# Designed miniproteins, single chains, part 1

All scores and structures are predictions.

Each design is a single chain, and the fold is of that chain. pLDDT is the mean over its residues in the fold that is shown.

## One batch from the design tools (miniprotein)

Design m1
Fold by ESMFold2-Fast:
Structure m1 (fold): chain A 87 residues (1-87)
Amino acid sequence: LQERRDKIAADLETAAERFEKLAEQAYSMGDVEGAKAFREAAETLRKAAEGVRNAQSDEEIDRFVEEAKKAVITAASKAHDALLKLM
């Protein structure tokens, strides 16, 4: 359980860092809505990583991972729609 928690938490933190960079790139291109969506996804990913580190079961880990997936999908959808308006 500990090894799985550490690996998934690290993966979620890495994803959060990538979304933070995407937010900065979106902001520099004038995509303020996309930047906000990516920052919100990064925050949710970091919270999910902390939840995973404190999880007491595989089921709890899976729930945090599903929450993280939903946040990523929502952010990608919002950023895509915002970017299309700029093009």
Scores: mean pLDDT 78

Design m2
Fold by ESMFold2-Fast:
Structure m2 (fold): chain A 104 residues (1-104)
Amino acid sequence: SNKSIEELEEELKKLIEELKKKGLEKIAKKLEELRELLKELYEEGLMSEEEYRAGLESLIAVAEAILNAEKAGVEIDEEEVLKELEEAIRYLRELIEKGREERA
């Protein structure tokens, strides 16, 4: 992607707000948590710029896929999506804690 980090951050925020408007508030909340965790990892130097970019692009792709499914009239398995997002949240939280312990 030729987009700046700032452009990717704003694109993800807009997609999260669109998910909220479509009534997918639980999914939107988990994507917000993932965005905040990625930013924390990046700002604490526990994640490279390239890894942070890839993380943002992955969350954008997930949000776009869900919105495209909704537009196509495909029913979203919200429970399965939420489980996958919760596993990703747990993984990123573990990376933060381990990174902090290794730098202490």
Scores: mean pLDDT 87

Design m3
Fold by ESMFold2-Fast:
Structure m3 (fold): chain A 99 residues (1-99)
Amino acid sequence: DSLRAEADRLTAEADALDAEGAALQTQYDLYSSLSDGYRYAARLARSIPSAEDSARDLEDLADEYEAKANALKAEYDATSARYDRLRAEADALRARLLS
């Protein structure tokens, strides 16, 4: 009973982390897209001699969203690693239960 209860708890925690990872992936995709868009706009602004300040502002926005995307990727990687550990532990407990 205790091994089954623990395996079920670890599975529930892993499922919650899977949902959290999906949300982080969605935010990562959004911020990566925004960074790419601002970087593209900055390159276009750089082609205009009078648009130096606008190009810099767009580059700053691109860098900001790139940093936010990188932070979300780090959180996603950590969440994914924790998910893998919990699933492996749950599987090991279930294997012991079936032994």
Scores: mean pLDDT 88

Design m4
Fold by ESMFold2-Fast:
Structure m4 (fold): chain A 67 residues (1-67)
Amino acid sequence: GSALRRLLLLHAAQLVAKKEAAEIEKTDKVLKVEVELLDEDTARITITTESGTIEKTYSRDELLAKL
């Protein structure tokens, strides 16, 4: 995919990660949020809390559905 396609995926993943971290922050302390692009249509979101680590892999379509 083009550089623009990857930037749009990264932006969508960052927005979803921020939204999910905000929900978790209501009940647990968020220590770290990481986003990694695995390919042009797949991103991994890792949220580290005081209770443990939450790791989820999303397709582009799944990320767009969560916006």
Scores: mean pLDDT 85

Design m5
Fold by ESMFold2-Fast:
Structure m5 (fold): chain A 85 residues (1-85)
Amino acid sequence: MSELLKELQQNLLKAIESIEDTEKKIEALSLVFTAVVAASEISDEEKLRELVERAKEIAKLKDPEERLKGVRELADEAVALAEAD
């Protein structure tokens, strides 16, 4: 679990790495924090692995705007999965 959470965090941070605007980067960092905290409440390891794989796919997108959208969607999904516990 903790290793999967670290991998999720690393891939989400990689997805937002190219954001140079300070205000936008703070917003993106808050989304990463939200996703990782929510993911830590997910008891189903397979669902957590699926989030990690999605984060890897998001990090490979070339458009920074699409990556930020992906991070936001992943954060929303992680919160929904945590609340369904």
Scores: mean pLDDT 83

Design m6
Fold by ESMFold2-Fast:
Parts: structure tokens; C-alpha cells; sequence
Structure m6 (fold): chain A 70 residues (1-70)
């Protein structure tokens, strides 16, 4: 459901913030997993705006993760 996708994005954002602040790679990886699941649900529902939001979140989290692994 769209509600489930939005909840996953919110949970991912909380994990992403924690991962950045605390340099927690596992939290960022979990955030990415939640964003990917949100994207899948949004695609199934045909919500293009929510798909784009999830894709931006995935990209940002992956870029942050790459910087922390350097």
C-alpha cells in the first residue's frame, strides 16, 4: 500500500540520519533496504512521485555510504 511505502520512507530517513550522525554503516545499509522496498511498493501502486522520492533517497544514502567507507 502507499501508506506502507510512506512509512518505509520515514523509517529509512530516521535510520539514514542516525547513520550519518553516528557513522553507522549498518544503519545506512538498512535505510537503503527500506527505501528499495518503498520504491517497489510505489511502482506496484503506480505512484510515480513516490517512486522518484524513493529513488532520490536511495541515491543520497548510497553516496553517503560510499563516503563513509572511504
Amino acid sequence: SIEEARKLLEEGERLGVRGVVTRDIAALEEAIRKYEEAKRIAEEAGDEKLVQQAERAIKGARETLARLKE
Scores: mean pLDDT 87

Design m7
Fold by ESMFold2-Fast:
Structure m7 (fold): chain A 86 residues (1-86)
Amino acid sequence: SAEVEEKIKEAEEQAKKLQEESGLNEASELYFLMNTLRAMGLSDEEITRVFNEKLRELGLSEEEIEEAEKLSVFEQIDFAGKLSSE
């Protein structure tokens, strides 16, 4: 819905700001985005959709995305956090 897409855009802007303020790598933006979407009350299905879209943008293979798609939202956040570390 338009409301969900507006929340996603707001979360993306907030995640970018948090990433810039943290000084962490570009993959940390995904970690902040996932946490922001969850805090905004998006469904697990909507969060997973955004997660998969962002993994594709980060250059992960379709096989890696299919494996990540099997993760729960909590495991997706952990995955994004691991990408942002180091």
Scores: mean pLDDT 81

Design m8
Fold by ESMFold2-Fast:
Structure m8 (fold): chain A 75 residues (1-75)
Amino acid sequence: MLSPLEKEALRVIEEGKAEAVRRIAAGDVAAAEQVLLDTAARVAELMAGLSPEEQARVRAEFIKVATEVYDLIFA
């Protein structure tokens, strides 16, 4: 089962994705990129408290989300 801290990191990533997508839909690419940077900073802070296995899963999810957001920006 996911730890509470891993769940929080994944929630931060999910909320960051939703906000970035919303900003792109509004035509504000700069705000979407800032949302990704803010999300990355928060996730990095949370990762200090995670095990290596939990860090690997959180990192993979962040990379997936960042890729999806940048695909929308460059589509």
Scores: mean pLDDT 87

Design m9
Fold by ESMFold2-Fast:
Structure m9 (fold): chain A 74 residues (1-74)
Amino acid sequence: SSMEEAIKKAEEILEKSLPGLKELQAELTADHGEARARAAVEALVRREVEDLSKEYNIPEEVGEELRRKVLEAI
């Protein structure tokens, strides 16, 4: 697959995860407060982007941009 197709596939997977991540952040915020909730969600997003970047051979700079976009959408 081309790099553009790989990036698009990763973006689609991450977009599908957004509703669940928003729900998780809200639940964790209620139980543990905003700072701890955000740190937990950031760690999950970082891990998911790292795994997708390895699977699809996405450059680190692009993976960092994908992580930023996901976290801004939450």
Scores: mean pLDDT 85

Design m10
Fold by ESMFold2-Fast:
Structure m10 (fold): chain A 71 residues (1-71)
Amino acid sequence: SELEEIEAELAEVEARVAELRAELAELEAEDPDRSDPELRKKLLEAEEELGIAELRRAVLKTILDRLRARF
């Protein structure tokens, strides 16, 4: 069902958010002063991906809530 498909997508997105948060924490620990340009680039890329993933998570939660409210 669409409900099960969206629940699966939400689970995947939540896993990705957790992965990106862990990656950001590791990058910040490796270069807390943001002095390495290569690590800074990776940190900015991870921050952008996290923003996109969090937005997708919010959209999927909204769709899921609407579907559940009709059952």
Scores: mean pLDDT 83

Design m11
Fold by ESMFold2-Fast:
Structure m11 (fold): chain A 68 residues (1-68)
Amino acid sequence: SLLDKLKEEIEKKIKEMIEKGESFDEIAKAVSEFIQKLEEEGVPEEDILAVERFALGLLLKEAHRKAS
């Protein structure tokens, strides 16, 4: 599905940035730019919200991993 492809794309991007040692601010900016692109392309609001929540979940998981 489109939603599954978008989730895979953002997950891959976030993981690549983490592996490169990018800051949280840089990762957050990249996520914001990805969401803006989806809005500009006319992706349904429900799918955009699902992708955003998925990306936030990945960032929270990584933050907890570093704090442990």
Scores: mean pLDDT 83

Design m12
Fold by ESMFold2-Fast:
Structure m12 (fold): chain A 100 residues (1-100)
Amino acid sequence: SREELLEAFKEFLDRISEIAKEELSEEAVKELNKLIDETLKKLEEAVANGASEEELLKLFKEFLEKIQDLLDKNNASSETKLKIKEVVEETLEKIEEILS
């Protein structure tokens, strides 16, 4: 359901924010928090406006591309990138279960 997808996305965003606070610079954390806030707003507005599961998944994938760019721009360590990759993979598995 759209509501289950939104919940999975919110859990993902919270986990990414916590990793960033521990692992990234203050400037990178500020940039990420702005991206998270904008993405969450778009997802909540999309759900409120009756967006399809496919549209929500597209917004999520666009966020994943932006977070990868942010990590590269801020010279994130291989360890930080691996932690984020693990959260991404777990979230994608949950999404597949929700969409099944």
Scores: mean pLDDT 84

Design m13
Fold by ESMFold2-Fast:
Structure m13 (fold): chain A 91 residues (1-91)
Amino acid sequence: MEEQSLKEGMELLGLSPEVQQVLRELQAIADSEDPEAAIANAPEGVQLVVKYLRTRDEAEREALIEELRKLGHTDLAEFLEQLREAFKQAK
């Protein structure tokens, strides 16, 4: 929960302001007493990222990334693709 460490980490990774904001929203959801209600009240891009993180179906992951792109959340879609490739390379 060290704000300085999290801020420095996001800056070092070169994450876009939109991706940084979504990561902060995800942290707030994780810290919420009712994560489901927090997700329901979150911005559209955050809700789609949560669906991506919860799905076990690769076809649904692809569909969610494409939906983010169609909605103009291109930075978020690119971030999720980079995460997917990193996890594939990590085995």
Scores: mean pLDDT 73

Design m14
Fold by ESMFold2-Fast:
Structure m14 (fold): chain A 97 residues (1-97)
Amino acid sequence: GSHHRHHLVERLVEELRKEAERQIERLKEAGIPEDDIRFVETVFKSVLETFPEDPDLSIAILSMSRSVLRISGAPEEVIRSIEEMERLVEEGRRRLR
């Protein structure tokens, strides 16, 4: 039912938000440049806002962001943070199917 799906989406968004916060703190602790951290924060915010309406688009945002970061020569820690979030969003999408 729609009520059960709504509750599951809310739980998944909360799990993703907590992971986003953990990834950002890890990047700060690793001494990653502010501009790279700001980019990741913007990507994660977009993913969290998009996931409830379109989980597939959230995955596309992460995949495109990872490609941009690799082309720009971003630190491996930054790319890894995107990959970890992509894994969790893909898991969440599977749980909603």
Scores: mean pLDDT 85

Design m15
Fold by ESMFold2-Fast:
Structure m15 (fold): chain A 77 residues (1-77)
Amino acid sequence: MKVIKLDELKTFEDLEKVQAEIDPTKRDYVLKVKKLDLPPENALIHTLFKEIYVEKLPKYPLPLWSQLKIKVVKDVN
């Protein structure tokens, strides 16, 4: 299992950095991010991660299955 840590995931540049670290054949990635605020059209990138840890829920609407993967924690580390 590989952990990817970010302070924020808001822009396409942040998304590209994350995608560069992911092997799409492996489903063993965990994302830890303090602020998750991607456009709704990019919400499907959440499929790349087994689990997602955030300090705050994203303000855009997420599919129900994506919400099941997202866990709110006090400190993302």
Scores: mean pLDDT 68

Design m16
Fold by ESMFold2-Fast:
Structure m16 (fold): chain A 69 residues (1-69)
Amino acid sequence: SLEEEARKLIEELEELKRKAEEQGNQKVVDMLEDAIEKIKEALESGDEEKIREAVEDAKIVKEMAEQVL
């Protein structure tokens, strides 16, 4: 489900955030925190389109973080 995909993505982003923290990359930490918060807000809204948008945006953030970490 979209909700399960969103929760899994939060877990993956939190793991990348820990790696960014270990490397002292504060810019990437902040970016990942913002993406996590947006997914959580979308999930609380219950709006499927908002959840889909937040998930797609977070996937881009994940790819960018993986490139620099």
Scores: mean pLDDT 86

Design m17
Fold by ESMFold2-Fast:
Structure m17 (fold): chain A 65 residues (1-65)
Amino acid sequence: EKYIFRGKIPQLEDLFKKAEELGFEIELSDKVLNVNIPSFDVSDLTPVEVRSMLDFLVQLGLAEK
């Protein structure tokens, strides 16, 4: 799924770094962060990768619950 984020530079830089660490397709331009999140099978991920992904999704507002 493709997501587009706008915000202050420090916020976008933090999101960029986290998306890059998770291996997402990302582009930061004109203070806009474009992120393409691939489909993941949770059973194929390590517990550390799952936690990192959940933390990222919470920052995106997709996993607050």
Scores: mean pLDDT 58

Design m18
Fold by ESMFold2-Fast:
Structure m18 (fold): chain A 94 residues (1-94)
Amino acid sequence: MMEEALEEFERMLEKAKENAEKLKKQLMEYYGTDDEKEALLKLLEELEKQLERAREELERREKEKKSEELELERELLEKLEELLEKARKELEEK
């Protein structure tokens, strides 16, 4: 197992999770200004791109060498993706 690469990947996912939680908090405090909406949409797009990359990396690692730790990270990634999808819809609907 490539432990160094695994640790870097885990840190990448944790950073994405932190950023997604920050976005969620900002979305909860969102009160309808256009500037905030633009900023949130840009941040959301960046996070979606980050999660997509993380998902591809996770799936490669799971196929090469299945591990329980990676399965847990997959669950976290799925939850983050669903959170971002909901946030996007809420921002578009107001």
Scores: mean pLDDT 70

Design m19
Fold by ESMFold2-Fast:
Structure m19 (fold): chain A 120 residues (1-120)
Amino acid sequence: SLERSAKLLEEGAKAFEKAATLIEQGRYDEAVALMEEFARKMREEAEKTGDPLLEAIASVAEEVARDAKQGRGAPAAYEGIATLYDAIATLYRMLGDEEKAQEWQAKADEYRARAEKLRS
């Protein structure tokens, strides 16, 4: 369901936010372990459901893990968060909840701006 998908994306956003915090603290090994486990879980759920969104989430988590292994990753983590927040906003619009859609869109825009600042 769209509501179930939104909730799953919100849980994903929390995992990415935790990974971003760990990366900012220089705790790269912990961020890698978190993102690899999260990607594994998302791929298992994608295999069961056939949901292409879960595959996309897993791919972003794998990218964050690869960057963290190289002592970087905060920009990729923030872009991942922004992408998930955009998806949540889209789902809430499909549900007719424009207020929640606007809240998640604003958060997506904030994390995208943070990613850009870290790349400059």
Scores: mean pLDDT 81

Design m20
Fold by ESMFold2-Fast:
Structure m20 (fold): chain A 105 residues (1-105)
Amino acid sequence: MDKINQARMNFKKGMDSFKQQDFQTSYDLFTTSGNLFDDSGRLAEQYKSWWGAAQNYLMASFSYSQAGKSLEKLGDYSTSSKYRKKADDLAKKWEEAEKKAKEAI
């Protein structure tokens, strides 16, 4: 299974765990998903695959945002704030990659 498929699987399991109110498991799964999508985005960026980079950075941003929400449900607002910042930083990378993808047309 490649990193992107593993990331998608972990994201889906994280969403299922969050819905079941298993916030610790959802946090672990969303964090793993975010790391895998971020790694895949960086790899795509290295190969100048700007659309691939944009898609992976967007999914990494969503994954870390959901990890932050899971931490809020656990009462860990300090660590949640760090994940929200990480999600925001990745959203900016998504916007930059999407702009480059559009300029390559």
Scores: mean pLDDT 88

Design m21
Fold by ESMFold2-Fast:
Structure m21 (fold): chain A 100 residues (1-100)
Amino acid sequence: MSEEEKLLNRLEELVKELRKKVREKDIEGALSLLREIEEIFKELAKVSKDPKISAIAEETALAISQAIEAAKTLSEEEQIELLRGTVDDLEAVLAEMKKL
């Protein structure tokens, strides 16, 4: 398995765990997982030989960073709504990367 494939598989596992934390309304657990997902996307952007995967990974890491910062100023209900949207976006990104 390539280094890129290992990172993509790890991202898929973490996004599934993120979905579970959001369903459980575990905001602290969800934010912790988002920080881990952000770091893996940053690593994927650096190690990928495919410029399309690298660009999507870099853009996604930035979007996650912005979502984490936005969450700090929101109510608990608004944080859950933001996290649900973030999970949906991350699943769409991973599906797009699999088609490349």
Scores: mean pLDDT 88

Design m22
Fold by ESMFold2-Fast:
Structure m22 (fold): chain A 56 residues (1-56)
Amino acid sequence: DIFNEVSQEQAAALKAEGINKVKLYVTQQEISKKDEKIAILKAEGIEVAEVKEIGA
């Protein structure tokens, strides 16, 4: 699982650990960046199985 913070460095680290599928948890404030975060993960070869909005 991954929360809010998605960078190419984090995606590369997950890939290096053999993680190829994640659930993405985003806050309401970050939901507008959901597609950008998914694109970063997919660029490193990580599939986003589910996107969940986490409440306050």
Scores: mean pLDDT 71

Design m23
Fold by ESMFold2-Fast:
Structure m23 (fold): chain A 71 residues (1-71)
Amino acid sequence: MFEEKVEEIKAYHLELRAKAHVDTTERIEEAYEEILKNKEEKVVEASEYYIYLLLKDEEKVKEYNEKLEKE
């Protein structure tokens, strides 16, 4: 479920914040809201996109954004 995945992501986020810089917090919220607003396809997909933002994997994030724009 989405709520369960969000809690899992939060726990992982707290661990990542201890190990890495989380500059993309604002981008995470904006991207997630954009997915729900313009591409309300899969809540689970949005939560996975969120973790890529937390990892600051800009390549993965860009691929997701391009996929959502095309698909």
Scores: mean pLDDT 53

Design m24
Fold by ESMFold2-Fast:
Structure m24 (fold): chain A 85 residues (1-85)
Amino acid sequence: MLSPQQIAQRQKLIELSKERLKENPEDRLALATLLVLQVDDIEELLKLAVKLGFDEEKLRELIERAAQTTDELELRELESELLTL
C-alpha cells in the first residue's frame, strides 16, 4: 500500500510526465515514467516506446514487473533499466 506522500509524488510524476510527452512526443524519460506507473492506454505508450527504439520484449517484461509492485524504489530502478534498453 502506498503512503499518502508516495501517492502524491506519483500523481505529480504522472502529471509532469504527461505534460512533457505532450510538449515532446519523443521524451524517453517521460515515456519510461508513464510506462512504469501504468497510466491510461498502456498499449499506445508501448507502441510509441518501440518506435523510439525500445526493445519490445524487454519492455513488456519490465512493464509486467512494474504491474506487480507499488514500491517506489523498485519502480525507479525499473524506470532506469527501461531507459537503458
Scores: mean pLDDT 74

Design m25
Fold by ESMFold2-Fast:
Structure m25 (fold): chain A 47 residues (1-47)
Amino acid sequence: SLEEQMIYDILKLRMLGYSDSEIIDYLKERYPQYSEQQIRDLIKKYG
């Protein structure tokens, strides 16, 4: 699913040392169907 792919991207970017704000900006560009709040909630839950 798109959500599973986004979770994978969160974990990968975290592993590479990107900050939460950098991860949010990347995911907003890649997954425009998700709100910033939804992205923040996924980072909080899985990252």
Scores: mean pLDDT 86

Design m26
Fold by ESMFold2-Fast:
Structure m26 (fold): chain A 67 residues (1-67)
Amino acid sequence: SYDEKIEKYKELLEKYKDNPEIRFDALAAIGLYELMKKGYDSPALRETLAEVEKRINELIKEEEKKK
């Protein structure tokens, strides 16, 4: 559900609080899912969300490689 996705990204904000790039993209993902909950669901919005989620995943991989 969209609520489960929003909560997941809120958890990422807490986990990666010191990484501004992950935080900004997690906030963007939350905003996009909130728009979808309000009925603003379009192919363009879904593509934007997919790009944001891909970028978050790559940023997390890069952060974890530093450990």
Scores: mean pLDDT 83

Design m27
Fold by ESMFold2-Fast:
Structure m27 (fold): chain A 82 residues (1-82)
Amino acid sequence: GYDLDPERLAKLEELARRAEAELAAGAPVAEVARRVREELLRLGIPEELAEAVARAIEMGALPPEEARALAEAYRAELEAKR
């Protein structure tokens, strides 16, 4: 299965904070969503979860809260399968 190490999880949190800052600065939502999706895929996040985060951003959800919630849920799933 996909394994989230502490460094990868920290990068997810950093990505979420950067996305929030960009949206607060008025960056185009579609561009921020696309870039977050690309970075999540690079971090080994499943495509389905990366798409869910991108869609939430496009629908106006706060990226840090949505990305953090998904990272926590994914961590819980991995720990349950250990």
Scores: mean pLDDT 68

Design m28
Fold by ESMFold2-Fast:
Structure m28 (fold): chain A 97 residues (1-97)
Amino acid sequence: ATQEQEELLKKAEEEVEKLVKRAIEEAKREGGNIELAEKAAALLRAAVHQAGISLEGMRANADAALRLAEGLPEEVRRLVEEAVRLIEETAAEVQAL
């Protein structure tokens, strides 16, 4: 990967981590399924790591996170959806470089 691709991926990983932490906190606050939220978080982390390696791997992990999010409170689901959008946008930008 180029330095520009590495910097873009690093920024995306930092933003995804913020969204993941917020999603877990919201799940705890709303009495949601914390284990399910943590599993979705792990899949989002895997998806952003794959964004610079494999588009297929990124999409598979992102899709799995969205499926798990269907069992989570609305605000947690929105945070997962926001993270997926960020990951997909970052993957597209990395591919354009």
Scores: mean pLDDT 86

Design m29
Fold by ESMFold2-Fast:
Structure m29 (fold): chain A 65 residues (1-65)
Amino acid sequence: SLEELLEKVREELTKRFPDYPEVVEASVAIARGLYERGFLTEEQIGPFALMIAEVEVEALERARE
C-alpha cells in the first residue's frame, strides 16, 4: 500500500539523516503531495523524497558556516 511504502521511505531517510527528523518528515510529505497531484509515479516517491532531504540537509549545513 502507499502508507507502507511511505513508512519504508521514512525509515530509510531516518537512517541516512538521524539528526534531521523534521527534514525527513517534510521530504516524505512533499513527495506524497506531488504523487497525489499526479506529478510523481509511485516508483518515484522514494528517490524524490531522498533528493529533497539531501538538498535540504546540505542547505541547513551550509547555513551553519
Scores: mean pLDDT 86

Design m30
Fold by ESMFold2-Fast:
Structure m30 (fold): chain A 89 residues (1-89)
Amino acid sequence: DEVKKYIEKLKEKTEGVSGEVSDELAEKVAKILADPKNTKFVEYLKEQEELLKKAYEYLKSQGVSDEELRELFGRAIVVILEEALKQAP
């Protein structure tokens, strides 16, 4: 139930999103990860990691190809990083 709803939101959020992490986004993420005071960013990433693992297992069980999974999850990582940045001050 929650996993299916998460997958639907993921597909919606990833529509039109490039799976490429920009240099600017990568630099912002690296800076946040280097600062141990940015606990909310790390906590959000851990929560998303658990949900992504469940979503991956579900889609794989439904017969989604490894290539389609790679494309979807590549785009999902970009979206998750951008959302995680909104949690950091």
Scores: mean pLDDT 77

Design m31
Fold by ESMFold2-Fast:
Structure m31 (fold): chain A 91 residues (1-91)
Amino acid sequence: SVVEALRRAAEAATEAVKAAEKEALPGLIGATLSAIGAEFNAERGGSAETIANDVEGALRSVEDARSGVPEEAYERAVRALREALEAAKAG
């Protein structure tokens, strides 16, 4: 489900925050909050378009922070966010 995909994305983004260099933190924290907000909105029957836009913004923020995140944490966050984006577009 889109909610499950968004929860996984929020968890992966949170792990990226824990592993991040200080300079990457603002972008990753923003991305994590966007993923959490998208999950909350999806649970409440929010529009697929709004959820997809929020996830796409979170994905862009994580990608912009790449240099400050260990590769494995970065790859997990990007993968989970892409899966959440596809799930949101399908709903």
Scores: mean pLDDT 85

Design m32
Fold by ESMFold2-Fast:
Structure m32 (fold): chain A 85 residues (1-85)
Amino acid sequence: SLGPYWKEFRKLIKEGKLDEYPSFDLDIKSIITVLKNLGVITDDSDEELVRNAILKTFAEKENPTLAEIAKAVRDALKNGETYEL
């Protein structure tokens, strides 16, 4: 769960201003680390595909859980699909 940051983060994604707030990029990197620790992804996984699946989850849901993010990433990796914002 992103808790208090989800609304602001989602707004920044939609406005194309995510690069103006590096702290939100750090949240994505932390999620990627957790997914690696859970065995959802590996060091050989497509980082761009993984990142885009995480961003898609934040864009579509007000308060995504790690389980929902993990499912989206697993589905994207299995299908080789990429979500572009």
Scores: mean pLDDT 65

Design m33
Fold by ESMFold2-Fast:
Structure m33 (fold): chain A 68 residues (1-68)
Amino acid sequence: TAAEKKERVQAALLEVARAAGITDPAEITPKAVAEALGISAAYLERTVGDALGVSPTTVRQAFRDLRA
């Protein structure tokens, strides 16, 4: 389902953020994570989207949902 896919994307973003050294959920933004990894936010959104079979827009929304 869409909800299961959303939870899977959120779990993946939490792992990527931890690898980037970001542990505060309020600081988990595409820009902050991408900057810590030395890549662009657009590249991060596309790469994660491609890996998980979701659109970059879905990845961006999952980042927002993690901060809610």
Scores: mean pLDDT 80

Design m34
Fold by ESMFold2-Fast:
Structure m34 (fold): chain A 90 residues (1-90)
Amino acid sequence: SKKIDEIIDKYNEKARQHLLKKKIKEALSELEKGKQEVLKLDPKAADELAESIYSLAIYFENLGLKEEAQALYEFAAKEFPDTKYGRKAA
């Protein structure tokens, strides 16, 4: 839904800004907040969350920011192991 997309975009943008400053712990904290808020509204949005975080990991990989990309892949794999993109991130 549009509301879920807006919440995902909000927390992913906050995480992106922290990662550009090499603040990995702060970025993962924002993603955990986004996960909690989205899944409380729609428990079925796990696949959409995992895909969005995986896409953010690809973005950082393309920038050559390997540590930031790895943290995002590990988060997706750990938090969403039963999703297509969580498995792909592992």
Scores: mean pLDDT 90

Design m35
Fold by ESMFold2-Fast:
Structure m35 (fold): chain A 91 residues (1-91)
Amino acid sequence: IREEAAERLRRLGEEARQDFLAHGGTEETAEALAEPLFEAARLVEEGRYEEAIKLLEEQKEFLRKAGVPEEWLRYPEEGIRVVREAKRKSE
């Protein structure tokens, strides 16, 4: 369960980086989109689901305040869903 969720989060982070760069985004913004998903994967592997959710929620708010288009906020949103599902299955 934890390993599967972590793999999904890592793939999601890679997709976010790739898609954003492909659409003319900067490396800095692509990194800001991807890094919290990679960190959330590590937290999930440690069973620290609540910290992973908090991290992704904080990053989503940061990106929103930075003026990132709503369509790109889908990545932290999907990450939160993956972590919540993994937590539910582990309970």
Scores: mean pLDDT 79

